# Designed miniproteins, single chains, continued (3): the designs that were tried, part 71

Each design is a single chain, and the fold is of that chain. pLDDT is the mean over its residues in the fold that is shown.

## One batch from the design tools (miniprotein)

Design m10453
Fold by ESMFold2-Fast:
Structure m10453 (fold): chain A 57 residues (1-57)
Amino acid sequence: MSRATQDRAIAAMLEYAVENNLTKVGREEATEVLVRRLGLSRAEAERIADELGVPAE
């Protein structure tokens, strides 16, 4: 993916973590954040979360 897309994904996950007082975001949470905030499909969100190294449960 492009660096711009990666930066947006990271920013969205960090914003979600801050808003919910989380120290880390899991795979399912990251996927939902990317779908809701960036308008990605679930498959695209899961792929981006995987590329960013977000751990599965």
Scores: mean pLDDT 73

Design m10454
Fold by ESMFold2-Fast:
Structure m10454 (fold): chain A 74 residues (1-74)
Amino acid sequence: SMFEELKEKLVEGLRNFMETYKDKLTAEQLRAAGDWEIREARESLKAQGVPEEEIEEAEREMRRVIDEFVAERE
């Protein structure tokens, strides 16, 4: 579906960002950057008329990526 493809792109984009900066930023900075990316993604999805349930699913998957990279820095 369009949403599944969009969600996959958002998660992959975030993972690429985290991979690029994981050795350059602190755990706090990575979390802050990740939170910003989630906020931007939520606004984009809302603008496209994506249902709240699907937005929550995308946020949950993006949160997992952030947690993975932050844990590696702690």
Scores: mean pLDDT 84

Design m10455
Fold by ESMFold2-Fast:
Structure m10455 (fold): chain A 62 residues (1-62)
Amino acid sequence: SAATKKEIAARLDEAEREGVRYYVLTGDAEGARAIYEETLRELGKEYGLSVEEIRAIYRELL
């Protein structure tokens, strides 16, 4: 649904902001990337979607 897509996009946007904040504070690019990748996995599990489907939803909302 549109509401579900908006929720997924909002959580990915937040994970991206968390990763940027983490990188600015630590200089750890791998750790920053891990925050985003973990959020993709969590969303896949929570909504019963593949990581590819979640990425597709995010791209739709660019």
Scores: mean pLDDT 81

Design m10456
Fold by ESMFold2-Fast:
Structure m10456 (fold): chain A 119 residues (1-119)
Amino acid sequence: AVTADEVLAGLRQQAAFDGVSVYEAAAEFLAEMAEGAGDTELAEEIRELLRRIEEKGLDFRLVAEAIAAMLNAIIAAGADPETVRHALRLLREGLEALARGDFARYEEIVAELRALAAA
């Protein structure tokens, strides 16, 4: 299983390499995944959402935790475009909740992603 610490380490390394923030590195990683799955609107929504999260100074560890849960859901269900789009839409909803300070809704979405990863 992918851990939040592995996501955090990988995105920090990419951010340092590209000379961008860890939030911008995460935004590009997720947007490329959405575009690869055929959803360019979702890609733009994710880029804008992570920009908002960065502007609010929200703990990136929570973003990394949600990304790890999403990646594990994709690994468990298969990496077909429909599965990737579904997992990314759940991630977007969880990050949107986090951006508006709705931590209870964020935790609900992370739990849904973790449940999708269960065999």
Scores: mean pLDDT 88

Design m10457
Fold by ESMFold2-Fast:
Structure m10457 (fold): chain A 85 residues (1-85)
Amino acid sequence: MSNLERLLEINERINDVLDDFEDGKLSIDETLERIRVLLRELMELYRETNQEGLGRGYIRSVRDYLISLAPERSDEITRIVEEVL
């Protein structure tokens, strides 16, 4: 698969996880664990394509969105993102 196809696939999986959380199909703990894995894969792919700046910007936007959905977990969400960056 091309790097572009992999980026689109990971982004779709991130959106699916967020949708499942909003629909009550996933707990916040399960959501954060799945997002941590997907963000690591996404950042590695951005490093491979020499697009770390775009990757960091995108991952920070996912952080901000997750904090808007679960502000009580903001410290944990921030730590997960910092582990990936």
Scores: mean pLDDT 84

Design m10458
Fold by ESMFold2-Fast:
Structure m10458 (fold): chain A 85 residues (1-85)
Amino acid sequence: SMLDEAKAKFEEAVRRVQSLVSDEEILRELDELVKRAKEATTPAEMLLVAAELVRVAERSGNEEAIREARKEANDVVLYLSDLLR
């Protein structure tokens, strides 16, 4: 399903963000976002988790991590927008 594909792409994006961050607390929060994404049952839940990815990346202060997170949040919106119609 498109939701399952969005979850897989989200996990890959979180792993990219983790590779750019050294803060152990932020790395743990990113792992929790992967778990929340796997448990998501609706497109709306995936949009909320994608928004949280941006907030967590912003707290890292790493500009590349923030760019990767924002790209993924935008991709989730574009990818799942057809399921919300």
Scores: mean pLDDT 85

Design m10459
Fold by ESMFold2-Fast:
Structure m10459 (fold): chain A 65 residues (1-65)
Amino acid sequence: SQHKRIQQYVKTILDKLVKMGVISQQQRDYWVSHMDDPDFLAAVMREMQEKIREHGPLVLISETP
């Protein structure tokens, strides 16, 4: 479903943010554990976009098939 595709996309970006040191593994795990809630998923996506914008290098990552 579309919701599952969005969750996978967000997980991919969050994993990259952890590798880049932008967020902690603990924060990533917390966000992922609550992504089944659509309101929480929307909030995570917003925070993710802000982190990408602020940290520049991650803006090169784009994938929404």
Scores: mean pLDDT 74

Design m10460
Fold by ESMFold2-Fast:
Structure m10460 (fold): chain A 110 residues (1-110)
Amino acid sequence: MLATLEEIREILRRLAERVKESDPLLSQALRVGVELVDAVTEYLRTGDERARLEAEINLGMLRIALGVAKVIKDEKTTRALDKLVRAADLLLAGDYQGALELVRELEEEL
């Protein structure tokens, strides 16, 4: 469980660095994804409802980024952000393995 979250965090961090020059919107969204994983990890460690709220706020930010990509009609960024939002939904639902699979697919596509 925690090892799976740590792997997701590390993949998202590497991807954010990889795309920072070519896709600043996706890079920022991937960093928000890292903060979401950190918030989920803190919630699992402490049971602090504020950490859960922080994860939900970060998911909201990812949905806004996806909306922006759709408006500017960036199909590549839209596909990547859609996958990232789906992974974030799975993290909040407690499906850490499903989230890891989507994040690994995202790494292979970028």
Scores: mean pLDDT 89

Design m10461
Fold by ESMFold2-Fast:
Structure m10461 (fold): chain A 92 residues (1-92)
Amino acid sequence: KDKLLDELQELQAKLLDKLSEVVKALKEGAPRSELEELYKEIQELLKKIAELLTKLNPEETFEEKLEELKKGVAETLKERGVPQEDIEELLK
């Protein structure tokens, strides 16, 4: 249990770092190719976090955990002024 919690904390920290990178990239007008790579990395982190959360609480499905995480990310990005269109593209 402790090992899974440590892995979860590491992945959550990486996710927050990548969200900060995407906010900066969007504000600086980074190339679409660079944004697409960041989106892919965030999507992969969300899936890994959802997998660990499912292992910690198997009563909920992977899909339920992934949707909850996506909602949290969308809310965080909205608070940081990211347009809804960009949020929807990232979370596909």
Scores: mean pLDDT 83

Design m10462
Fold by ESMFold2-Fast:
Structure m10462 (fold): chain A 70 residues (1-70)
Amino acid sequence: SPGGEVEELLRELNEEYKTGLSDESLLALAKAIQAEPTFARLAKDREALRARILQWLDLGSEEPLPAPAP
């Protein structure tokens, strides 16, 4: 399911960057990401989705996020 991909990315980033987020917080973030109007476009580009998640976790720089693939 599409939700599983977002949840796995969030878990991976939580472990990689040691953000200390609980499983409940990760699920809440996954739901918020899936509720965004742009999610369908972001879901087509894993790298753009990953960059957007990093921004939500405040691990992204002030650099602009990569645009989703056209």
Scores: mean pLDDT 67

Design m10463
Fold by ESMFold2-Fast:
Structure m10463 (fold): chain A 77 residues (1-77)
Amino acid sequence: SLEEALQEAHEAAGQVQELLAELHRRGITLPADVAAALRAVSAAMEELGGLPNPTAAQFRALAARLRELAARLRSLF
């Protein structure tokens, strides 16, 4: 459902935010490609949030991108 897809995206975004906070706390600098990926995902989230009729498929695609970003962030520890 749309609600389930939105919750998946919300959970994945929360994971990314927690990892970013921990990296910042440890003074770890994001590699340029990871920083670019973060900016791209942030822009996609803002665009999706502005759509009048977002789809479950769009939120699931966002969640997948956020999970991939989280995996890349975890590799920096």
Scores: mean pLDDT 87

Design m10464
Fold by ESMFold2-Fast:
Structure m10464 (fold): chain A 80 residues (1-80)
Amino acid sequence: SLEEEVERLLEEARRLLRELEEAVDTGSPEEVERLRDRFLGTVEELVRLSTQLDPDSQERVRREVGELVLRLQELVRRAE
C-alpha cells in the first residue's frame, strides 16, 4: 500500500542517516556526499508520495522528515 511504501522510505532515510554518521566519523568526504545525495533523493520521494495521503498523515511525514533533515544538518556541520 501507499502507507507501507511511505513507512519503508522513512526507514530507508533513517538507515541512510546512520550510514552518513559513520561516513562522517571515518572522514570520507566522497562517501558523505554520496549518502547525503541518496538521503535527499529519498526525502524527495517521501514528500512526493505523502501528497497522496490524508492531511493528518501528510503532517506526520512532514514532521518526521523535518526531524531527519535537522539531524542531517548537524552531521554536515560536524563533517566541516
Scores: mean pLDDT 85

Design m10465
Fold by ESMFold2-Fast:
Structure m10465 (fold): chain A 70 residues (1-70)
Amino acid sequence: MSDEEVTLASQALEIVAQRAPDLARELLAKIRAGDAEGAEQAAEEAGRRAGLSEEQIQALVNFAREVAEK
């Protein structure tokens, strides 16, 4: 993952934590469980609910998948 994508994902997660804290917690729970598919779905739902741009949503989804698969 590029530094730019990591920065976008971090900013996206911060916005989600402020606007949809319940979904931010669900996303982190999926990541901790190693549920890559669930993490991708949670990231997309959280990003859309938080009003993120398409680019920010994609960065968050990619970040969530990579971290969950680690």
Scores: mean pLDDT 81

Design m10466
Fold by ESMFold2-Fast:
Structure m10466 (fold): chain A 91 residues (1-91)
Amino acid sequence: GPSQASADDVHRLRREAQEEADRLIEEVRRLGENAPDELKIQLAAELTVYGDLGGYSSTLRSLKELRDLKLSPEIVLQGTLLGSQRTYELL
């Protein structure tokens, strides 16, 4: 039924966002000081999608990763707004 299909779609989208965030974390760390702001914004957006589509534990993990990455407040704001917009469009 619709409820089961919706749950499976949310699970898949959350996993895809987590996998993309993990790839972007590796890329940002690899580039170091040379990582462009657009890449950091995309990373914050994917972490936000992962958090927003998940339960409480996924949201806490997203917030912890954003904190531990030590991104600038401007990057975090831009990325979280972009990610939340994407999540609303997916629901």
Scores: mean pLDDT 78

Design m10467
Fold by ESMFold2-Fast:
Structure m10467 (fold): chain A 55 residues (1-55)
Amino acid sequence: SREEYVAAISELTGMPRSIAEAALDAAGGDVARALRMLGVAEEDVPALVEKIRAR
């Protein structure tokens, strides 16, 4: 769910939940784009997307 993605992004990036939620909203629900907006390096994005989706 969206709430689970927000929680996972917050946990994996160390960003507050409100910041993770704002990034995911700005990315239109695209987890990879949200991670890039939060400053995750491009090479790290695929692995983090898989971790978030696998939960």
Scores: mean pLDDT 82

Design m10468
Fold by ESMFold2-Fast:
Structure m10468 (fold): chain A 100 residues (1-100)
Amino acid sequence: SQEEIMLKIEEIINSMKEELTKLVEEKASKEDLLKVLKKGLAEIIELARNLSREQLEKVQKLLGDAIAEVLLKIKDEETRKAILAETIKGLSEMNRIAEE
């Protein structure tokens, strides 16, 4: 169950990274990027409720690394700041889950 949940989260992170990368290359709007990110984060957070603290830390690292790669491709500072802020909110929510 834990291993299966981790695989699903990894698939969501990889899919989200690929979609965000494609949107950045296609010069999509900040709004379009945020929609993809918010959807992915919501799905990850729901699955994360069933993970141990140790697995949550692994998810946070995987998510952080994936978003960092996307941010390197974004030239617009306002868009980078918005993506980073939304990611920090998601990571903060996962930290709250870990404390329960």
Scores: mean pLDDT 88

Design m10469
Fold by ESMFold2-Fast:
Structure m10469 (fold): chain A 79 residues (1-79)
Amino acid sequence: SVTVTSSTSTSVTVSVSEAGDYTLVAVDEKGNIVATKKISGTSGTLTGLKPGKYRVVAIKVDENGRPISDVEPAHAELP
């Protein structure tokens, strides 16, 4: 699962329940992908966002960067 741990008006920090390599994706209310970030471990921060509502998805990847599983998204509202 993905959990929002902190947010600002331009960023969101999330944690994932299982350590691994992930691509984090922020999706706005209109369904547009607005930010992506590759992380290793259990947490990461997406930056360059605007205030508003987002869905944050974590896509687990293998050593070659291929998607192997998705985790349940978190919802975030940036002030």
Scores: mean pLDDT 77

Design m10470
Fold by ESMFold2-Fast:
Structure m10470 (fold): chain A 84 residues (1-84)
Amino acid sequence: MLEEVERLAREFLELAREVAEAIVAAKSLEEAEAAAREANERAVELGRELVEAAKKAGEEGEALARRALAEAQAIIREAVAEAE
């Protein structure tokens, strides 16, 4: 069970970084906004799956999930702030 949380956390962070790169590389404000919107929708979906898996894994899973969610949010926020 904990391995499942670790796998989901890694996938969540990988997605966040891929989307952050897309946001920063956007050639127009509309492209940046579209990438940010898609990022938010996918992050919410994966975040829910991660939280459900974490609840099953107990305290260690919850700690891993919280770290992954916070790190992913920071990555996306920085990318959105940098996109012009």
Scores: mean pLDDT 76

Design m10471
Fold by ESMFold2-Fast:
Structure m10471 (fold): chain A 78 residues (1-78)
Amino acid sequence: SKDKAKALLDAALKRLELEGDNPSLATLALALSQIYKLQGQEDLAEKVEKEADEEISRSGKSPLELSSPLKPQLKQEL
């Protein structure tokens, strides 16, 4: 649902404001995946979610402790 994707994007953007210059991988991946879902790019949304989950599993760290490289891409999609 686009309404659900928009609500999750709004929540993720709100969290990005709280996290400042070092947003977590989980927050950025959530925001980016919802942007792709809103654009109808379900394959890219699924890829972002899967890549984030794999990186979190590989690092052994909490999703909220990982810095994300997705910040520049998120600014281009907004």
Scores: mean pLDDT 68

Design m10472
Fold by ESMFold2-Fast:
Structure m10472 (fold): chain A 85 residues (1-85)
Amino acid sequence: MRPVGTIEAEDLETLEVAKRAAEELRRQGVLEDIWVDEEKKKLTFVGSGDREETQRALGAIVRRVEEEGGKVKAVSVEDVEEKLP
């Protein structure tokens, strides 16, 4: 199972901040993949570590968003099965 984090933003400006923070974590090897849904204002990412590490990554992204004056509507972390076993 892979840990997946999701952040729902209030606006596209918040989504852009979250995307930048997530891309930085991806460059550092903390996240494996990132998907952005601009219509739903959602950012989804896959952690490269366990659920705890993915929750810390989510917290870091949310903190960056809040520091830059952004507004987060909802967050979640779920374990999902790989599409290919």
Scores: mean pLDDT 79

Design m10473
Fold by ESMFold2-Fast:
Structure m10473 (fold): chain A 140 residues (1-140)
Amino acid sequence: SLKDEALDIILQAFGEALMAELAMYQAENPEEAEKFASQVHQLLLTAQNMKDAIKNEDKKKFEEEVEKLKELVASLPDTEAWRGVREMAEIFIEAAKALVNGSVEDMIAILRERAKTSNRLLRSVIERAIAQIEALVAAS
């Protein structure tokens, strides 16, 4: 469905951004890198579980995975490098909630609003995801 494909686009953008942050962290903190690689993979898995819950219309499971994602994000280091990861996870949660309670258009509206206050790198990631989702909608 369009909702499934739109979620795949934002999950891919989120995943690429997470892997970029992990690569930078590994360069500066090689001994901690393995632990945080595990946490990044759990963030991606939890986001995938949120998508599956949306597809299955399981609101209870969706809220459980949202709380799990929030807990995982809270476990990340309190450094500037990981602030973007926390902001991205928050945006993903808000976008996914807009999709659960509404439409792909509602999700795009949340992404556009969050892009206005995001830093340059995160804004670029969001704007690319929006462009891909809008191209998907136009092709449907």
Scores: mean pLDDT 81

Design m10474
Fold by ESMFold2-Fast:
Structure m10474 (fold): chain A 58 residues (1-58)
Amino acid sequence: SAELEARKKELKELVDTFVGDEAERQAWLEKIDAAKSLAELDEIEKEFKRRYLPPEDQ
């Protein structure tokens, strides 16, 4: 769906911004691309934000 594709793009932009290691970045991008639903993508986004963003920005 267009919404799923847009949300994947937004999350990939966060990965590109906050993940400095190339191998780690690729792992996140593959995980995002494998997501088949908004619910799966939301879980990936929550995991990402817990690792890379301050609590107040999660």
Scores: mean pLDDT 81

Design m10475
Fold by ESMFold2-Fast:
Structure m10475 (fold): chain A 62 residues (1-62)
Amino acid sequence: GSGDAKGGEAALKAGSAAAAGAAGHEVYRNGSPIGRQGMEAGLAGDAVKGGELAAKGGRELA
C-alpha cells in the first residue's frame, strides 16, 4: 500500500519471505539440501535467513 510505510514494509517483508521460501524450494528440488533449509526458513517468515540459505545452495549447484 501507499502512504502507510509500516503496512507496506510488513507486506514487502512477508512477500520476501515467501519468495525466499520458493527460491529455497527450487534449489532443494535441484538437489541441494541447503535449499530445503532456505525453504523452511522462508515458511517460518524469515526472509533474510531463507534468502541466505537459498543463495548458498544455488552457488553449490552452479
Scores: mean pLDDT 64

Design m10476
Fold by ESMFold2-Fast:
Structure m10476 (fold): chain A 100 residues (1-100)
Amino acid sequence: EQVELDPATLARLEERARAAEPVLEAARARVATLSDEDRARLAAHLRAHKPAVDELLAEGVEGQEKVLALLIELARIFAESPSVEEIIAGVDAAVARLMA
């Protein structure tokens, strides 16, 4: 609502989001199995990356596409990583890669 996207770009973003539903659901299920302490650690770590995400969103459509790609990659990292430490390392690597 706050940003007017062209219909083709919006349709591509919506299609990518729908294709990612299974991995997003797997990520949510994984997070639900974590301890309150581990969830708090992950939440604090993700909050530290908010300024970088806000900068990407400020780039308009290109930034929004990068943020969607980041969210999908984070969902895979959450679903597939064997430990909280590996999730944190994966998040840092994904953010650094998209900010490059």
Scores: mean pLDDT 75

Design m10477
Fold by ESMFold2-Fast:
Structure m10477 (fold): chain A 98 residues (1-98)
Amino acid sequence: DIDDLLKKLKQAIKNSDLSKIEEISVKIIEEYGLDGVKLLKKTLEEVFDEAVRNGDVPLVIHVSDILKIVEEVEELAKQGASVEELIEFLREEFKRLS
């Protein structure tokens, strides 16, 4: 169920659990492709807005970095990149955040 995956994703983002964010994001992209990438972006934007309202500066910075990666993944997907190429890009960019 996509709703369960998105709920787990929000919790992983809130906990700054980069490994769990990567795991769930990969699963969403594998199962839902470009529509999955759009849902990831929307979920990150919602958490970003909440973090800004709460004055949670570390979370704002963390979510901003992940959102930039997901925006690049969305652009690649729109240009016809394969699911495998999107996942490879996501994993490499997440290594930079570690």
Scores: mean pLDDT 87

Design m10478
Fold by ESMFold2-Fast:
Structure m10478 (fold): chain A 114 residues (1-114)
Amino acid sequence: MELVKKIAEDIKKQYEGEATIEYDEELGNVTITFADGRTLTISEALDEDGRPGVVIGADGGEMEITFTTDNGEKVTVKLKGNGSVAKIVKKDDGSWEIEVYDGNGNLLEKKTVK
């Protein structure tokens, strides 16, 4: 939950007063609802090596989300509201790997940040 909560709070700070956060600690997810009706669902995920990761799904319209890495780098991801998802994995070297998929599961973007 720590990575999910960190990303959710970073997103909320950008949309202060225009977003509501709801935590579901039993399912390991967070739902962010924006004043215009768009939603983000942020869920815990682990890769095959057990590395902590997050899946972010967008609905209701295209969204740009920004979060800050442990090294203070700002990362911006564009999600389309048609079931697009971002997968974020924190690696042992402290780098973050981000993959963005469309609603059909096609890879749109892959990047690594520290």
Scores: mean pLDDT 75

Design m10479
Fold by ESMFold2-Fast:
Structure m10479 (fold): chain A 88 residues (1-88)
Amino acid sequence: SAEEEERERLIELGERTIQQLQQWINQNKSKLTPQQLQQLNNLIQQLQSIVDQLKAGKISVADAKARMSQVLQQFGQLVQDVLEKQKK
């Protein structure tokens, strides 16, 4: 079905996004406070949980998109703080 095709695409996107965000953390580890590193790793764990729920059919595509969007917004806000402090 179209929804199952969208679910599969969202799983692939989620896994790719997790890889990219983990790479960003690894490249910027020396620039992160211990608290920021913990917060970013917690957000990665939240994304992994959403992907796992999509694979298990325990979450709708719509709910997964909404939750992923919230997690990515929080990740982006933390990244912006790190980058702005490095620009000065």
Scores: mean pLDDT 87

Design m10480
Fold by ESMFold2-Fast:
Structure m10480 (fold): chain A 91 residues (1-91)
Amino acid sequence: EIEKLKKEAIEEIEKVIKEIERRAAQGYMSASVKQLIEDLREAIRLVEEGNFEEALEILKRLKELLQQAKDPLAKLLEKPIELIEKAIELS
């Protein structure tokens, strides 16, 4: 069960990265966009290592920043956050 949640969380984070990259492919890549991608990749690494609490902190911080910016990407972070929270509950 935990391994399944872990794989699903990684897949959902990868979808967010892909959406950011799709937007950036049109030449609208700023330093903040590069930082978002790097932080999301770090969250994937932490999930792979089983460091769910640290991954959750990164995702929640990014969601808060995106919500303050009124960026719809914040909604895409809700699913991986829920999956990681479930993994923590089952740990």
Scores: mean pLDDT 83

Design m10481
Fold by ESMFold2-Fast:
Parts: sequence; structure tokens; C-alpha cells
Structure m10481 (fold): chain A 59 residues (1-59)
Amino acid sequence: MLSELLRRVAESGAAVDGRAFLSAFQPLFQQELDQSTPEQKAEIQQALNEFREHATWLD
């Protein structure tokens, strides 16, 4: 779900600033990672990596 949200936000291109989004959801991502299975953890980290790459390239 979190990875889906990251992808949808990136696709919208104007929903929220990537930096603001990551700042707001940073604690939630940490909690999700802690509660997730190893497979879900990898998926979430992959999504975060993709989003961070895109957001940081923007600015």
C-alpha cells in the first residue's frame, strides 16, 4: 500500500512536493518497515528508493 501511494503521488506530478511528502510520511514508513514481512520490507524500500531518486533529482 505505501509503495502504491508513493507511485501514485509520483505519477500525479502535482499532488504534493516529494520532499514534503517524504517528510510527512517518514515516521509512517519507519513504522511500516518495522511491522512488515521481509518481502514487504524490500518492496517498501524499493519504492522509497525510487521516490527519493526522483524527488532529489527534482531539487
Scores: mean pLDDT 63

Design m10482
Fold by ESMFold2-Fast:
Structure m10482 (fold): chain A 66 residues (1-66)
Amino acid sequence: SMAAQEAAELARLERTREHSPEPFLVDLYIRARRGEISVEEALEEAKKHGIKLTPEDLEWLRRREA
């Protein structure tokens, strides 16, 4: 199901970054996917911290909004 897929991907993001010094960046992505913050605002914050996003990441976030 879509809900299970979404939860699994969110958990993957948390596991990948939870032990890094950047847990708030993961939180920004999670909030954007949940619609709590705009995708553009989350991208801007990520770029300020030197995070480059792939075109696939951008398409994936945008498709969820549609």
Scores: mean pLDDT 63

Design m10483
Fold by ESMFold2-Fast:
Structure m10483 (fold): chain A 95 residues (1-95)
Amino acid sequence: AAPANRGRVTAYREEDGREVREVREFSHADVGEALGALAGALADALAAGWSRIDVVFERDGERLEFTARSAEEVADALNALLAAADEAIRAELAR
């Protein structure tokens, strides 16, 4: 069976006293592509100035959840995801 690499990024901001929410969801057989998609969504949210970002990543029954509330926290999460994607790609090439 194909591995279940699923990601969800939910970005929040307050606009005119209302919560505005954007959701991006990904599902990829390749873990590097899934992590790259998450990193891209986080970078987009950072560039757009969102006030809160919730991330969920699921792989082979493991679930990672975190919330970033500052540009620094988003940058740290993005760097960690990119490092994980690079490692997954290198592991695949070593087969």
Scores: mean pLDDT 70

Design m10484
Fold by ESMFold2-Fast:
Structure m10484 (fold): chain A 79 residues (1-79)
Amino acid sequence: MKKMKAWEYIGKQLYEAGLLPAEVKSKEEAIEVLKRFPRDARFIFSPKDVDEKDLEKAQELLDKEDYESLAELEVRLLN
């Protein structure tokens, strides 16, 4: 399985959904995006694409609005 930081995953999904004009290039940029689009970020994590335990951790951090810890979370991608 591929591993990715949650900020990279969220940034890529928001870019592919047309919500961002360009891909995010840093963790700091992604944190600012999460602050602007927190509701959209909640729907980006899919059980088809991401490990269930990593989804649970991401949701807990989103509920706490702990975007810095969320950005550093490693998520396991399903191929």
Scores: mean pLDDT 75

Design m10485
Fold by ESMFold2-Fast:
Structure m10485 (fold): chain A 67 residues (1-67)
Amino acid sequence: MHMEEEEIEKKAKEFLKLASELLENSGPTSSETGLKLQKFIEENPELAKAVSEVGRRIAEEEAERLR
């Protein structure tokens, strides 16, 4: 019942693209991009658990860069 490695990689790239878009469009109104990312996670919960660690790492790096 789980995705193949190729499907996981494809979904992971889509997730990273949305996360990158959120960071790039982090202007005053980035909330819609955030909601789209949350919806993607909700629709792909098993993948979200796997890529959440990558997302956390990216968020930490971006937070450090903002300092």
Scores: mean pLDDT 64

Design m10486
Fold by ESMFold2-Fast:
Structure m10486 (fold): chain A 61 residues (1-61)
Amino acid sequence: MPTAEQKEEVYKRLLEEAEARGYEGLKEGLERRYFEKASVDEIEEELKEEAAKIEEELAAK
């Protein structure tokens, strides 16, 4: 069971990664969808899926 501190730390790290990669939409999605989620693992998994979709879309453009 993740603590509030663990959730905040995970969000911070993922936001930093999203910004470094230029995934603005992913960054917004992170804050909106998962900010209050209890499961850190679920947040990480969803973000990996979103990042993969964004990467595929960018490659297709």
Scores: mean pLDDT 62

Design m10487
Fold by ESMFold2-Fast:
Structure m10487 (fold): chain A 70 residues (1-70)
Amino acid sequence: KIEEFVELVKKRDKNGDGTVTIDEAAEALAEVLGVPKEVARYVLKQLTDSDTVTIEEAVEAARRLEELGL
């Protein structure tokens, strides 16, 4: 799951700068983990005060969503 998520996020990072938008990360989390996009977006916003997240921050959000049993 996490490995598939990382691959999808990297594919969306066309610039290779290691960042994606919160909406892009939330969509990938919803698709790979089967969680509602709104919930994924909420968790991502707790990890950053920016409109973008690093791939590492997105992976941390994925781990937190799995821990919550979603």
Scores: mean pLDDT 75

